Designed miniproteins, single chains, continued (5). Designs and how they scored, part 70

Each design is a single chain, and the fold is of that chain. pLDDT is the mean over its residues in the fold that is shown.

## One batch from the design tools (miniprotein)

Design m18424
Fold by ESMFold2-Fast:
Structure m18424 (fold): chain A 79 residues (1-79)
Amino acid sequence: MELDPSAASAEEKRELGDFLGKVGEMIGKGSMEDVKKAVELLEKKLKELIENGKSKSLVDALIKGGEELFSPLGLSLKL
């Protein structure tokens, strides 16, 4: 487990926050079908970040945000 000490930039964290905000809106205003789409979108984003070797802090922030959004709905994200 060797990673470059490149923390996620403020812009990357803002973009992630915006993405998680949109996922939260889908959950809050959507049907159960929108919740399923939100889960798929989050999983795809997480996999893309890992495959592209994005910063550990960005990956961690996505996982944390996802858990916080989906935990109250009884959905568990295990990657």
Scores: mean pLDDT 69

Design m18425
Fold by ESMFold2-Fast:
Structure m18425 (fold): chain A 80 residues (1-80)
Amino acid sequence: SEEEKLEKLLKEIKELAKEMIELIKNKEPYEKVQEVFEKILELYEEARKVASPELRKKFEEEVEKLKEEVGKVQEEADKE
């Protein structure tokens, strides 16, 4: 079902988001953080195809928060 597909996608997104946060915490190279972030974005695009309009708005907000965290890592890498 579409609901089962959405639940699977959200679980994968949650696991990748944890991985991304651990990479940031461990000060791994920006390139590794960006690779995980790109995978998260791809999964959100798939989730959007089966999500309600209200849930799609929440996805956009979550993506913007992740973009801010990745942007901070990029700025720190560019400064060093």
Scores: mean pLDDT 82

Design m18426
Fold by ESMFold2-Fast:
Structure m18426 (fold): chain A 64 residues (1-64)
Amino acid sequence: GLSPEEQELVDRYIERVLEQGSTREAKVKAAREMYDELLAQGRSEDQAALAIQTMMDRLRALEE
């Protein structure tokens, strides 16, 4: 599972993607920026991948 800090980050990126109409381009940009931010904060690639997957899964649920 994600830490509370990682969940807050995922929530902020979800909001940004939704504001941009949930386009493929918005999702790709959000995933890249979140990955770079998490790695810059010292998190592992596995932790960054989990956060990105969580964002994508939650966006998919909202777009049903």
Scores: mean pLDDT 83

Design m18427
Fold by ESMFold2-Fast:
Structure m18427 (fold): chain A 68 residues (1-68)
Amino acid sequence: SVKDEAIERLEELAARLSGGDRVIVLALIHELRKLETDEEAIEAIRKAADSLSGELGERLRELVRELE
């Protein structure tokens, strides 16, 4: 599913991050695991991306574009 693909890609991203950025991505993964639909998962990632600036925000926006 789109949600499962998003979680896998976020886990790969988290493994390469440190500090606060890693904590943010791990929290997002935890939220996605509680959602039931692909649409809710895409919306959660988009919301996270919109709340973030810099490189992490851009990476999450790219992920949303690829999942749509």
Scores: mean pLDDT 84

Design m18428
Fold by ESMFold2-Fast:
Structure m18428 (fold): chain A 67 residues (1-67)
Amino acid sequence: SAAEERARRELEEGKERVEKLAEAYIDESASLEVRAAVMVSAARALERGEVTEEDLERFREAVKAHL
């Protein structure tokens, strides 16, 4: 349905925003403060329904692989 298509687009846009945060975190030497801020932002995106739990797990794995 049209409502389902809109919901999927909103989730994809939210996921891209979280991925940009991960890129900023990886591109620079990470401090504990930056790491905490990224985690809080990712948790808020999950609570808002912008990303799924699976997307959050993939995000965490990607960050750990590049640390």
Scores: mean pLDDT 64

Design m18429
Fold by ESMFold2-Fast:
Structure m18429 (fold): chain A 71 residues (1-71)
Amino acid sequence: MTEEERELAREIADTLLKEAVPYISDLFAEKLVKLIKEGKITREEADAIIERLFSPEEAEYVRKKVDELLK
């Protein structure tokens, strides 16, 4: 595989990940809300999990989604 092919593959992967991230983030937020409502985790524990797994920008989106779903 050439260097040019590696660069192109990286760009394609980054584009696909950007498209997939909102969908995965929504599913993850829904799962966290379910666990909070069942009393299995606290909101603070959910925030810690989000910060560990996501970038700061993605984490903010997931936290906002969790807050919306808990209302």
Scores: mean pLDDT 74

Design m18430
Fold by ESMFold2-Fast:
Structure m18430 (fold): chain A 65 residues (1-65)
Amino acid sequence: EKKKRFVEKSVRVAVEMVDRAIEQGRLDAAEAAVKHIKTLLENYELSPEVRELAERAIKRFEEAK
């Protein structure tokens, strides 16, 4: 449905925010973006490709701690 396309874009933007925050050493900002990604994954069924992208971003954040 219409909302799924916007959610996929939101996940992709949040992944970019995680990567940028890690590069800048802003782990607090990266954590906020990861929480947002987890909320979207819980509330919406996403394509396997978008889910994998989100999971990889979460893993990069955990490795940056």
Scores: mean pLDDT 80

Design m18431
Fold by ESMFold2-Fast:
Structure m18431 (fold): chain A 96 residues (1-96)
Amino acid sequence: GSTGVPEFDALYARKVLTEKANKLIEEMRQRLLEAGKSPEEVERATAELQKKADEIIDEGVEKVRNAKTADQQARVISEAFEKINKAAEEILEKAL
């Protein structure tokens, strides 16, 4: 939803995307530990996902700031979430 203030809408998008990224990072950490990966391998994979997520979030937040409608903002957030999910899957497959 739009507050009508671009800065508040951008802040909300960052919060939502960051929460989703943090959940995926924790899920990756758990799966790698269950697979018997070393703490060093787990930290490397989760750090790579964090970096990729930060890039996707920054781009998504900027697109939300420049969006003209609430519908466009929702699409941008959805697309960013899909990109973070894809990055998590690709990094997990390489780490396993």
Scores: mean pLDDT 87

Design m18432
Fold by ESMFold2-Fast:
Structure m18432 (fold): chain A 67 residues (1-67)
Amino acid sequence: AMPVYEVPADTTIKEIVDKFFGDLPLEEIEITMDGLKIDPRFLDYKPPEGTVITLKAGDKEVKVKVV
């Protein structure tokens, strides 16, 4: 089973991306929020508590829950 990481509600999408995929160009990272693909312009967005964000690049996938 893939581990689900937790971040506080005051965390931006950019901080989540930088934490797990900071070495990759943003264009190579697929970002989904509750299963819906989001635009990279939402980097400054702080998802509400309970939101699940999935980051995927190549063979690596990370799921993050906002708590």
Scores: mean pLDDT 78

Design m18433
Fold by ESMFold2-Fast:
Structure m18433 (fold): chain A 66 residues (1-66)
Amino acid sequence: SELDELLARADRLFAEWLARSDPATKERLQAQYAKLKALIAENAADRDKTMRLLRSLIETLEAMLG
């Protein structure tokens, strides 16, 4: 559904961002993304919150890549 589509989109955008980053930045980005995914998993019952967090992440990644 919409949550799965947003998760897939975030994963694709993050992979693209990661591919363009230097090795030191990759380590930091991976750690930050892992924390965000853990937060999403913890808040799975609050769908609206997880959807807002994912949309904000997607917008940020798109702005950084575009």
Scores: mean pLDDT 78

Design m18434
Fold by ESMFold2-Fast:
Structure m18434 (fold): chain A 115 residues (1-115)
Amino acid sequence: AAEEMAKELEEAAKLAKEAGADKLAEAAEQGAKDVREAAKTGDHDKIVDAGLQALARIDAALAEEGPKLSPEQAKKIGEELTEAGVAVADLLLPYLDPEEAKEAREDIAKARAKV
């Protein structure tokens, strides 16, 4: 999960850089590095925290630079970010009650619709 998330974030960063969305590319690349570093500890909570912080930074960058993306670029980047978000949600499930897990999944689904 953590390695998959890092890979998806690295691909999103590459696509964002090619689109001229440099802040989005930087946020995604840093997120991938943070997730890989957390994964080396084997600590599930650290991996989840790194993933959530990465997604928060990406959301902020996407709000600013999303309008620079073509529809095709937005779709490709959105697919990579969607898979990264799913990986974080799956890591959270053992620590959330059913209502919290449902809300987290709904928030991720709404984020997918915006990208």
Scores: mean pLDDT 71

Design m18435
Fold by ESMFold2-Fast:
Structure m18435 (fold): chain A 94 residues (1-94)
Amino acid sequence: MKVDSVDIYLLSENTVVTFIYGENLKEEDVKKLAELIEKKVKEKDPNAVVSYEVYPNLAIIVVHSKELSAEELAEIVKEAIKEVFGKEAKIHRP
């Protein structure tokens, strides 16, 4: 598995979508990232939802919370990506 870049988009007031671009992405590694994000977000909002989809060259992670802003969610996701993949994600604001 190779992660090339990560882009985080503030989709709404309380939702962020993350695109992970790479080669031969492993479902197990993306699942570990999604589970870490879920753990961190649920420490502040136990009702938060994290979903993910994995393709060979792209993974998508969606995070939604009613308690946390998209900015707060984006920072949590960015830190988790740095911890798991050692990559700095770019946060895209509307």
Scores: mean pLDDT 87

Design m18436
Fold by ESMFold2-Fast:
Structure m18436 (fold): chain A 72 residues (1-72)
Amino acid sequence: MDIIVSSAELDNGKVTLTLESDNGKKKTVSAERAPVTVPADASALEIAEKRGQGYQAVNKAVNEGIAELEKE
């Protein structure tokens, strides 16, 4: 089963995503994006890693949403 993000909204650090499966099932998940501080001298890789850390709660919510869609 392929699951895509059919819509995304970011408002004041809160990310709301609608997940859609290839059979037409939908699930909305939301989580706060944590603020991350990036040093001025950080490498591109370090910047990407730190920004990824800010999305950990969002990634968890997406993974849980995918699991629920696959269960249904």
Scores: mean pLDDT 69

Design m18437
Fold by ESMFold2-Fast:
Order: sequence, then structure tokens, then C-alpha cells
Structure m18437 (fold): chain A 80 residues (1-80)
Amino acid sequence: MSKIEEFYEKAKTLSPEEIYKLVKEIAPKLSKKERQELIDKLVKLTLERIKQEKDPVKAAVIGIFGAGSVADIMILERQE
């Protein structure tokens, strides 16, 4: 199982805040290719969770942490 696939399976059980913290820890250690795969998995998970969330405030929190994680990875790629 790849590092990104292992992250994705673990992330399904984590809160949006816990995912955000984990992404901050792992993203600098990944290759550019692995960071792109991580973005794709984060977008998929965030959108699936938003679609299933009935509370608009909770859906907004999911979106904020998801978008923040993607933005942090993209900033890291532009600086390196």
C-alpha cells in the first residue's frame, strides 16, 4: 500500500482538523508527484463529506479545512 493510499484510508476515520494537521506533517516529506496525488485524494474526500453533511455549518468547516490543506500543498510546490 502506498503512503498516499494509507493516508487516504486513515483520513476516512479522522476529523477535518486532524486531516489538516496530518497533511501539514506529511506534505513536506513527499515528492511533487505524491503531493499531486495527495491533493486529488483530499479534494475527493472533502467533496464526498460535504455532499453527505446535512448541517451547512459543519459542511463549511469541512470545506475550509479541505481547501486550507490543498492551498498549503500548492504553496509548498510553488516555493520548492
Scores: mean pLDDT 80

Design m18438
Fold by ESMFold2-Fast:
Structure m18438 (fold): chain A 102 residues (1-102)
Amino acid sequence: DPVEEALRRALERLPDLKKVIVVGSPEFIERAREAAEKLGIEVVADVTQPLSLDELVELVRKTNAPVILLDRETAERLGWSAKGLEADFVLRGLFVEVLEVP
């Protein structure tokens, strides 16, 4: 499962990873919840509808989640990229890793 693999790789970089935000379809969110549960990670927020970037930033501030799991199809539809989002977060004083997953 690409979601489980992405989270396992994130845990190698962030051994204390306990919280993630998931952005994508209901089907993607279900897969992400199952993968996170296996790895002892809490899905602290899930987003099925497109947010503005400002709303996503506010969600990161509220949850203090260090990782966002982003459905690749949703990213493509919104014109978002992991690197672009990470750059915008850094400009706002937030250090968040964005994982684009199929």
Scores: mean pLDDT 84

Design m18439
Fold by ESMFold2-Fast:
Structure m18439 (fold): chain A 67 residues (1-67)
Amino acid sequence: NLKDLVEKAKKGDIDAAKELAKYVGYPGEVDKDNYPLVLYKIIENNVEEVEEEAREFLESRGVEIEN
């Protein structure tokens, strides 16, 4: 389920990003402009199940993640 939500969010599915935000405790409302921040929250919270998928998406958009 969590991996499926990340895959859908990577494709721009805002409803999937909203569900994912609930899992990671994202404090704001999720929309088309800020949904990548939900994936940042996955990395910050070290959600091992989907951390690699989140990193791959952000890196594919030219974002470097430092731990």
Scores: mean pLDDT 71

Design m18440
Fold by ESMFold2-Fast:
Structure m18440 (fold): chain A 86 residues (1-86)
Amino acid sequence: SSLLEELQRIEKEAQEQIQKAQDNLAKTGKQADEKIKKAKETLTSKEEITEVVIEAASEVMRAMGELITTRSDAKARIREAKRRLE
């Protein structure tokens, strides 16, 4: 196997990992929106609603952080593979 084939494999794996992280962020965002909506419909306390909003936002921020890290790691792996070609 050539270094070029290794680069192509790394690029494919990176794309799949990024797509998975994007899908996770989308699902987490939808779940957060549904959780906040339900809280506003079922809870009478502003404090309790605020707590749900903060928790939901925290979950979205964690998923976003995972996507940022996954993209950064992908760029680093691709860059190193390209350096090894030349």
Scores: mean pLDDT 87

Design m18441
Fold by ESMFold2-Fast:
Structure m18441 (fold): chain A 81 residues (1-81)
Amino acid sequence: MSKEEFDREVRVGVAEIAAAVLITSNKNIPGSEKEIKLAQRALDLARERPELADEVIKIVRYLSQGKLDEAEKLLEEAERR
């Protein structure tokens, strides 16, 4: 495995873990349905499109900051690629 391949796998892993943690952390919070839905879409994107791992990490960062509109816009742009 090359350093570039290893770095890519690490980024995909970080994206998947970050999205999964956000989903599990919000499962018991009333009114978090939109955040959970966006986080699930981000997790699916990281799994289906490993090349978009950096975009997924950025999306999860915005979700963790409560910036749902910014996260949704980035997610829609990434999903259209």
Scores: mean pLDDT 77

Design m18442
Fold by ESMFold2-Fast:
Order: C-alpha cells, then sequence, then structure tokens
Structure m18442 (fold): chain A 55 residues (1-55)
C-alpha cells in the first residue's frame, strides 16, 4: 500500500540521518560525513527501488 511505501521512505531518510550523525559523533570531517551520507543514500535508493518493486 502507499502507507507501506511512505513508511519505507521515512525509515530510509532516518537511516541516512543516523549514519551521518554517527560520523559527526566519531569526529569525521564535514567532507567525510557528506561522502558517507551520499554513499549510504545511493545504496538505500537502490534497495528501496527493489523493495517497492516487490510490493
Amino acid sequence: SMDDVNTLIRQRQQQVNDVMQQGRDQGLSVRDVMRLGQSVNDQLNRVLGQQINSL
């Protein structure tokens, strides 16, 4: 359902934010945090696309 898709999107957005915050807390540079966030976002977008196709 659309509610299930919205839940997945929200969970993925939170996951990216959490990873970036962990990077900041661990003392990573702004550049490294941005690079980490981009990498995680790219990976999660691929996974999300596959999950949506499976619904």
Scores: mean pLDDT 78

Design m18443
Fold by ESMFold2-Fast:
Structure m18443 (fold): chain A 100 residues (1-100)
Amino acid sequence: SKEESLQSILEGNALLFRSLSEYARSQGLDDLAAYFEQAERQLRELIRNKSSLQEALSTLKQILEEIRRLIAEQGVTDPALADFVATLEQDIADLEKMLS
């Protein structure tokens, strides 16, 4: 079930990144949109390669850090993006519990 849980989290976040990329473009946040597209591709690569929980966790943490950086640099105060960041933080916390 750990492998199934990891796969579900990665697939869910990949779909969410696709939706967020479209949303960010609609708001004129082109750099953030491009990064969400890159993040989706990275998660799909983890799924295809059947990457370890540890590798997936490392990648998600790097993605979260870059999203936070881009949001801060662009002065974004969008509640939907804040809710997404909180959701991604929770998914990372859940994966860390699975690693332990």
Scores: mean pLDDT 85

Design m18444
Fold by ESMFold2-Fast:
Structure m18444 (fold): chain A 104 residues (1-104)
Amino acid sequence: MLTLEQIREELKKMTPEERLEVALAIADVVQDYADETGDPELREKAARISELVRRLLEAYAQGAPKEEIDALLDEILDVVSTLPPEVQERVRKAVQEIIEKKKK
């Protein structure tokens, strides 16, 4: 299974559509866990990830430079790295499934 650093490197090799699919999957996993636990800190971090994904969508729509796109993706993964290990594990599994589907 991929580490968060390996996910960061894989994202650099992906198309914009694949990067958005990964970012949306991360947001969904973190939001679902925040909703399950009711933890205010997890809900706040889930909201931060959702905001970063929204900015990523806007950046792609506006043709933003690669440096801006990479910075948004890095910030999403940095937020994920601060989450409990069980949430990080769920994120890694979700991203691994996306990567495996794209190897066709």
Scores: mean pLDDT 82

Design m18445
Fold by ESMFold2-Fast:
Structure m18445 (fold): chain A 64 residues (1-64)
Amino acid sequence: GALEEQARAAAARLQENAEYAARANGGTSASVTVELDGDGARFTVTIDGETYEFVVPGSALPGL
């Protein structure tokens, strides 16, 4: 559905940004996972072993 497509697109953009951040800081690893959470999405971003988790409403996904 549209929410799933938007969440995947947002995850892809976050992955690119995380990879850029890792390289800028001399690191080598970045990963992003996404899980649908009601009407939004939960993202888990890991950069060089540090993990960040946040939830984004579906309306905000196109802006990520």
Scores: mean pLDDT 79

Design m18446
Fold by ESMFold2-Fast:
Structure m18446 (fold): chain A 89 residues (1-89)
Amino acid sequence: PARPLSEEERKKLIEELKKIPQDADPVTRLAKIMGLLARIAGLTDEEVKRVEELAKNGDDPEAEREITRFVLRLLGATDEQIAAFDAAV
């Protein structure tokens, strides 16, 4: 299961995000971002692949919500903040 990122892990994520090509299409960029988040959070290669596949299916509203909840958790969002996002979307 995913956990909130530490401050050090968030800084590492920001550094890695800067290395992602700005000319990549939005879906490819999202998949790479999600893969980086999963790897930094210490997920297995299998779990990383699952997260990347969810990002590629971002046009499915449920997959989009699951991806967003995962990202919010990794960035340190509380369960209350995630619930507020779910209620707003």
Scores: mean pLDDT 65

Design m18447
Fold by ESMFold2-Fast:
Structure m18447 (fold): chain A 62 residues (1-62)
Amino acid sequence: SMELEKLKLLKGLFEISKSTLEWLIQRYIEQNAPQSVIDALEEAAKLTEERIRELEEEIKKL
């Protein structure tokens, strides 16, 4: 269905975003960035993971 394909696409895009954020966190740790910056990126990664879980639950309902 179109709804299933849309949810799968959105999930894939958020998974790419999560991977990018995880890469940025590692780079910023290596550069001794302030903890507040690292915390902000970790919060963004957490929010992205929550969105992925929500999409997985919606896919399961279809």
Scores: mean pLDDT 88

Design m18448
Fold by ESMFold2-Fast:
Structure m18448 (fold): chain A 105 residues (1-105)
Amino acid sequence: SAAEEEALKKLEEMVRNAKFDFTEIARKHNDLDTIEEVERKSEEILKMIKNHEDVEEIAKKFIEMVTEIAQRFEEAYPNTPDSVKARFAANYLNNEAKKLVEKAK
């Protein structure tokens, strides 16, 4: 549907932006393992979007990625501006992804 196509487009933008932001934080701290994980998981999600897979499953994978990466930053760089920004970003993206799933139904 047109609603599903719009949701997938917005999810793609959110995934690409999260990939960029989290990679920049990890690079700043020379955290190569986190860079590799963000790259791998983001590319998996982007491939699901390209294949027009289920919006809810894509959103679930995206929420899992942003939550896990934000937790890694909080553990590795506690109480830093970067870890705080990542936590707020993860909460925001979680809520936005859930809204996109509801609108696509």
Scores: mean pLDDT 89

Design m18449
Fold by ESMFold2-Fast:
Structure m18449 (fold): chain A 91 residues (1-91)
Amino acid sequence: MIRKLPSDKEENKKLLETAFKELLKTMEEEKVEEEEIKKVKETTEEFLKNEAPIEELYKWLDELEEKYKDNFKIQAAIGVVKLALAVVSIM
């Protein structure tokens, strides 16, 4: 039987990975330059590996949101990541 109680680390990682995957997909669909998408992917992987403070991730997301302020779909995807972080922070 699959574990009925997810570990805090596993559940948080899964939620964030899902949100980051959707953000990267949205950036690709909106034709963001491959180098920029690669940078976002590397940054998200480093945040997940290092279990960086949620506050650092919010700061990075705010900077990313300002960079793509003219792209509503990317802003919406960033909003989903921020929502996932809010859920993670109260678990």
Scores: mean pLDDT 74

Design m18450
Fold by ESMFold2-Fast:
Order: structure tokens, then C-alpha cells, then sequence
Structure m18450 (fold): chain A 80 residues (1-80)
């Protein structure tokens, strides 16, 4: 079944939390996704933007980035 925007944003937040990302960084990343969703972006566009933000964020360790990106790619496949 296709993922709703609410389900995708919740799954993104959970992926960040499960990777040990601190609450401030997690909220900043999720906030970017929420702003894009409010601007009319699709679920896939929101996930792609969040993946890019995760890759570029210096606050995340390489291990955290790997774990989060693997989970976001799984979520992305469910959104297609």
C-alpha cells in the first residue's frame, strides 16, 4: 500500500531516533520535510530532500548517516 505523508514523516523521525540522532538535529531534519510537504511536495520528493539533508549534515556520524539512509531508502521504495 502507498505510504501517506504522515506515515512517511513518522517513519523518517523514527529512523533518525533509532540511529541515535539527537532531538534538536532530528527535529531540524523532520522540519525540512514538513515544510516541503506543506509546499505541496510528494512523499518521494520529501524523502529525497531528507536523504540529501542527512548526507550533508555534519552533526551526524558516518555510521548514523549509513543507518538512516538505508532506512530512508526502504521507506522510499514503499512510497513508490
Amino acid sequence: MPLSMEEALSAIGRALRDAGVDRRTLLDIVSEGQELAMAGASVVEVIDAVMKKVEEDPRLSPEQKKKVLEELERIRKQAL
Scores: mean pLDDT 85

Design m18451
Fold by ESMFold2-Fast:
Order: sequence, then structure tokens, then C-alpha cells
Structure m18451 (fold): chain A 82 residues (1-82)
Amino acid sequence: MEELEKKLDEIIKILESVDPEAAKQARTYKEQLLKTDDIEEKKKLFNEIRLIVSEVMPKLTPEQREKVVKLMNEAEDLIVEM
């Protein structure tokens, strides 16, 4: 849980630098994801975060895009291992 929270926080911080409203929406889904014990609900909430990231992706620098993709993959791996 703490590792997943850290990765989601890093993703949200990158989003906030270019789209504060998207970052706010992602924080809401992060809070819901961390509160639920249902793995299928976690996957659905993570997919909502993924959609927000996809919308913001064109606004990111190449370095930010690479970091966000890596963090998203690492967060997804943590969710599927639960």
C-alpha cells in the first residue's frame, strides 16, 4: 500500500505541474483506490487515473512522459500482485 501511494503521488505531482485540474481529479481517484479493499474496484479506479494521464500526456515533456509511463506500469504491477 505505501509503495503504491508513493507512485501515485509522483504521477499526480507531474500532472499538477501542467494540469492542476487533472491532478485534482487523479487525487480523488487515488483516495478512493487506497480506501477500497476490492481488487476489481482498485483496477477500475486505476483505469480512471490512466484515462486522466492519457489526456494530459500531450502537455508533458518527453522526460515527464517517460517517467509517468514507468510509474503507471509500476503502480499497475503493484495492484495486480494484491
Scores: mean pLDDT 84

Design m18452
Fold by ESMFold2-Fast:
Structure m18452 (fold): chain A 80 residues (1-80)
Amino acid sequence: QARARLREFLSTLSDAFKGGLSLALSGYLNKDEHLIDLGIAGLARSTTVEELRTLAELLRQTGDTLSAEIVELVVEQKEA
């Protein structure tokens, strides 16, 4: 039940995290580099690597490969 797990996980995340994810996704869909940068910066400040890895896996399980790739990029930046 990947969709149910994703919904439950998202409910535990801060509004700042949800805002950052929304901005990054919007930027990628609209090819707006400024929105991508703002979203990634917000995600990096408001989450842990463990939370991001869990989100990426749930997104891949629901078929949202693009969102999963964005989240995985944030993980790489935080671990570097």
Scores: mean pLDDT 75

Design m18453
Fold by ESMFold2-Fast:
Structure m18453 (fold): chain A 99 residues (1-99)
Amino acid sequence: SPVAEEERRKKLLEQLEELRKTLKEKNLLTPELEKAIDAMEEAIRNRDWAAYYEAMVELIKIIVKILEEQGVSLSADDRALLEKIIAQLKKLAEEARKA
């Protein structure tokens, strides 16, 4: 229902604001990560679910880059799983553009 969608949207925005605050307090909020979170929040406010899924793909790529820069080695299985998640999010973005 429209009311349930609005409540879910508000909850997502609150969760992204808490994520931003936590990352900032831990000095992990890079300009690229901040831009990705901003894009997700804008997409949610605009009800642009295609842009939301595209911003999630960028967020995942940025997090992977940060982990690799911090010396966290991702296994071949982890990389394959991330690739599947990215492909699924891209498919969801395409479907949202058609809706």
Scores: mean pLDDT 82

Design m18454
Fold by ESMFold2-Fast:
Structure m18454 (fold): chain A 82 residues (1-82)
Amino acid sequence: EERRRRAIQLLREAATLVDKSDIPEEVKKEILDYIVEALRAVNRGDYETAIRYAEKAAKLAEQSGDIETANLLREAVELLRE
């Protein structure tokens, strides 16, 4: 349960960082959409789906130069894999 709560917290923090970043709005929206899908999957206990969406969000954030968000998303992925 604590693992799930920490993963949700990191996903929510990543969403906040993306919203405050200076990357293009279309890219922000795509990253946020992936984070929302990851959060929905965690709430269903579907960790495999949550990991896939969080990984997509992290990759897109990194490619867009938002390294801080990418790092938080990767941390969430590692928690979900345990």
Scores: mean pLDDT 86

Design m18455
Fold by ESMFold2-Fast:
Structure m18455 (fold): chain A 107 residues (1-107)
Amino acid sequence: SAKEEIRKLLEELEELAQKLIRAAFAGRLEEAEEILKELEKVLDELKKLVKEHLDEELAKEILKLLDEIKELARELLEAARAGDVFRLIGLSLRILGELALLKRLVD
């Protein structure tokens, strides 16, 4: 079902986000860039499924969160390149919070 496919992609998104955060804190910039590309692909797949299969109001809320996660993930990589540990902490917490909200909306 579309709902099961969305849940699977959300689990993949969470795993990629956690990997991205770890790579960013470790200063493994090349690895972080590769993970970001994979994360953006999963976000794009989620957006398509959400638009096609979910109620309009629910889809709007989820799409907003997916766009916010994409921007936060990009900012996380830039913070990692700058060595800005305080920004890495703040952005990581925001990404994890947005993922928790996504899970709640899909359940």
Scores: mean pLDDT 90

Design m18456
Fold by ESMFold2-Fast:
Structure m18456 (fold): chain A 80 residues (1-80)
Amino acid sequence: DEEKLKEEIRKALESFGVPKEVADRIADASVEAYKKAPTKDQAVLEATRATRDELLKAGYPERVANAAAIAVGTVIRKHL
């Protein structure tokens, strides 16, 4: 269920200090990447990349962006 997946991604991002507005935007981008991917592994990879790229654009340091992206990838892998 997309709504449950988005909620789990949002909660993971908020645990890294990402505010709700940014977390909602990243959750939407990650789910879109997940839906377009032809395989489960590609879905995790694309969502991880989308999360990292959006956090870097939002001004988060690389360490936080990488850790949060891995957490989002883990959420998606468990949902698959």
Scores: mean pLDDT 82

Design m18457
Fold by ESMFold2-Fast:
Structure m18457 (fold): chain A 105 residues (1-105)
Amino acid sequence: VSKEKIKEVIERAIEKLEEAIGYLLDSLHPAAFAVAHEVKRLIDRAKKLLEEGKYIEAAQVVLQAIDIVLDYERIYPGVIPPELVAELRKLKDEITKLLKEAGVS
């Protein structure tokens, strides 16, 4: 697994997570604000890890952020567009596969 491939997937996941934050904030739900804040914190951490060349750690943090968004959608369906949910699920699968190929469980 190339570090460049891992970085590219993480950057795409961050973009989709930032889109999800926009939908969460636009919902005006108190629970959505808490989720948006936590996801943004994880994105900021992932960006710092990418700058430090810690691609595996960045991938793990991004995966955690995706899980938080998907868990919110499961509890409150319709806040995140179905197309974005599908993209986040695909990114989760892609990141999980790359981590397994890198020898991370």
Scores: mean pLDDT 86

Design m18458
Fold by ESMFold2-Fast:
Structure m18458 (fold): chain A 65 residues (1-65)
Amino acid sequence: TKEVADNILLVSIDTLAKLAGGEVEIKDGVIYIYLPERSKKADELIKEMEQDAKALGKELKVFLK
């Protein structure tokens, strides 16, 4: 079902963000990713998170913190 698929994608995004050393916040239908720094490894993980967010039909925004 859509709800099961959406939950799997949300778990994927959370896991990828944590692997990048970051944090996830979802507000008003937008997924916010907060990273300590940008690196080649983090950029690869961001690319995967962008694919998951597109599949969810949600906007993804990435910030440094």
Scores: mean pLDDT 78

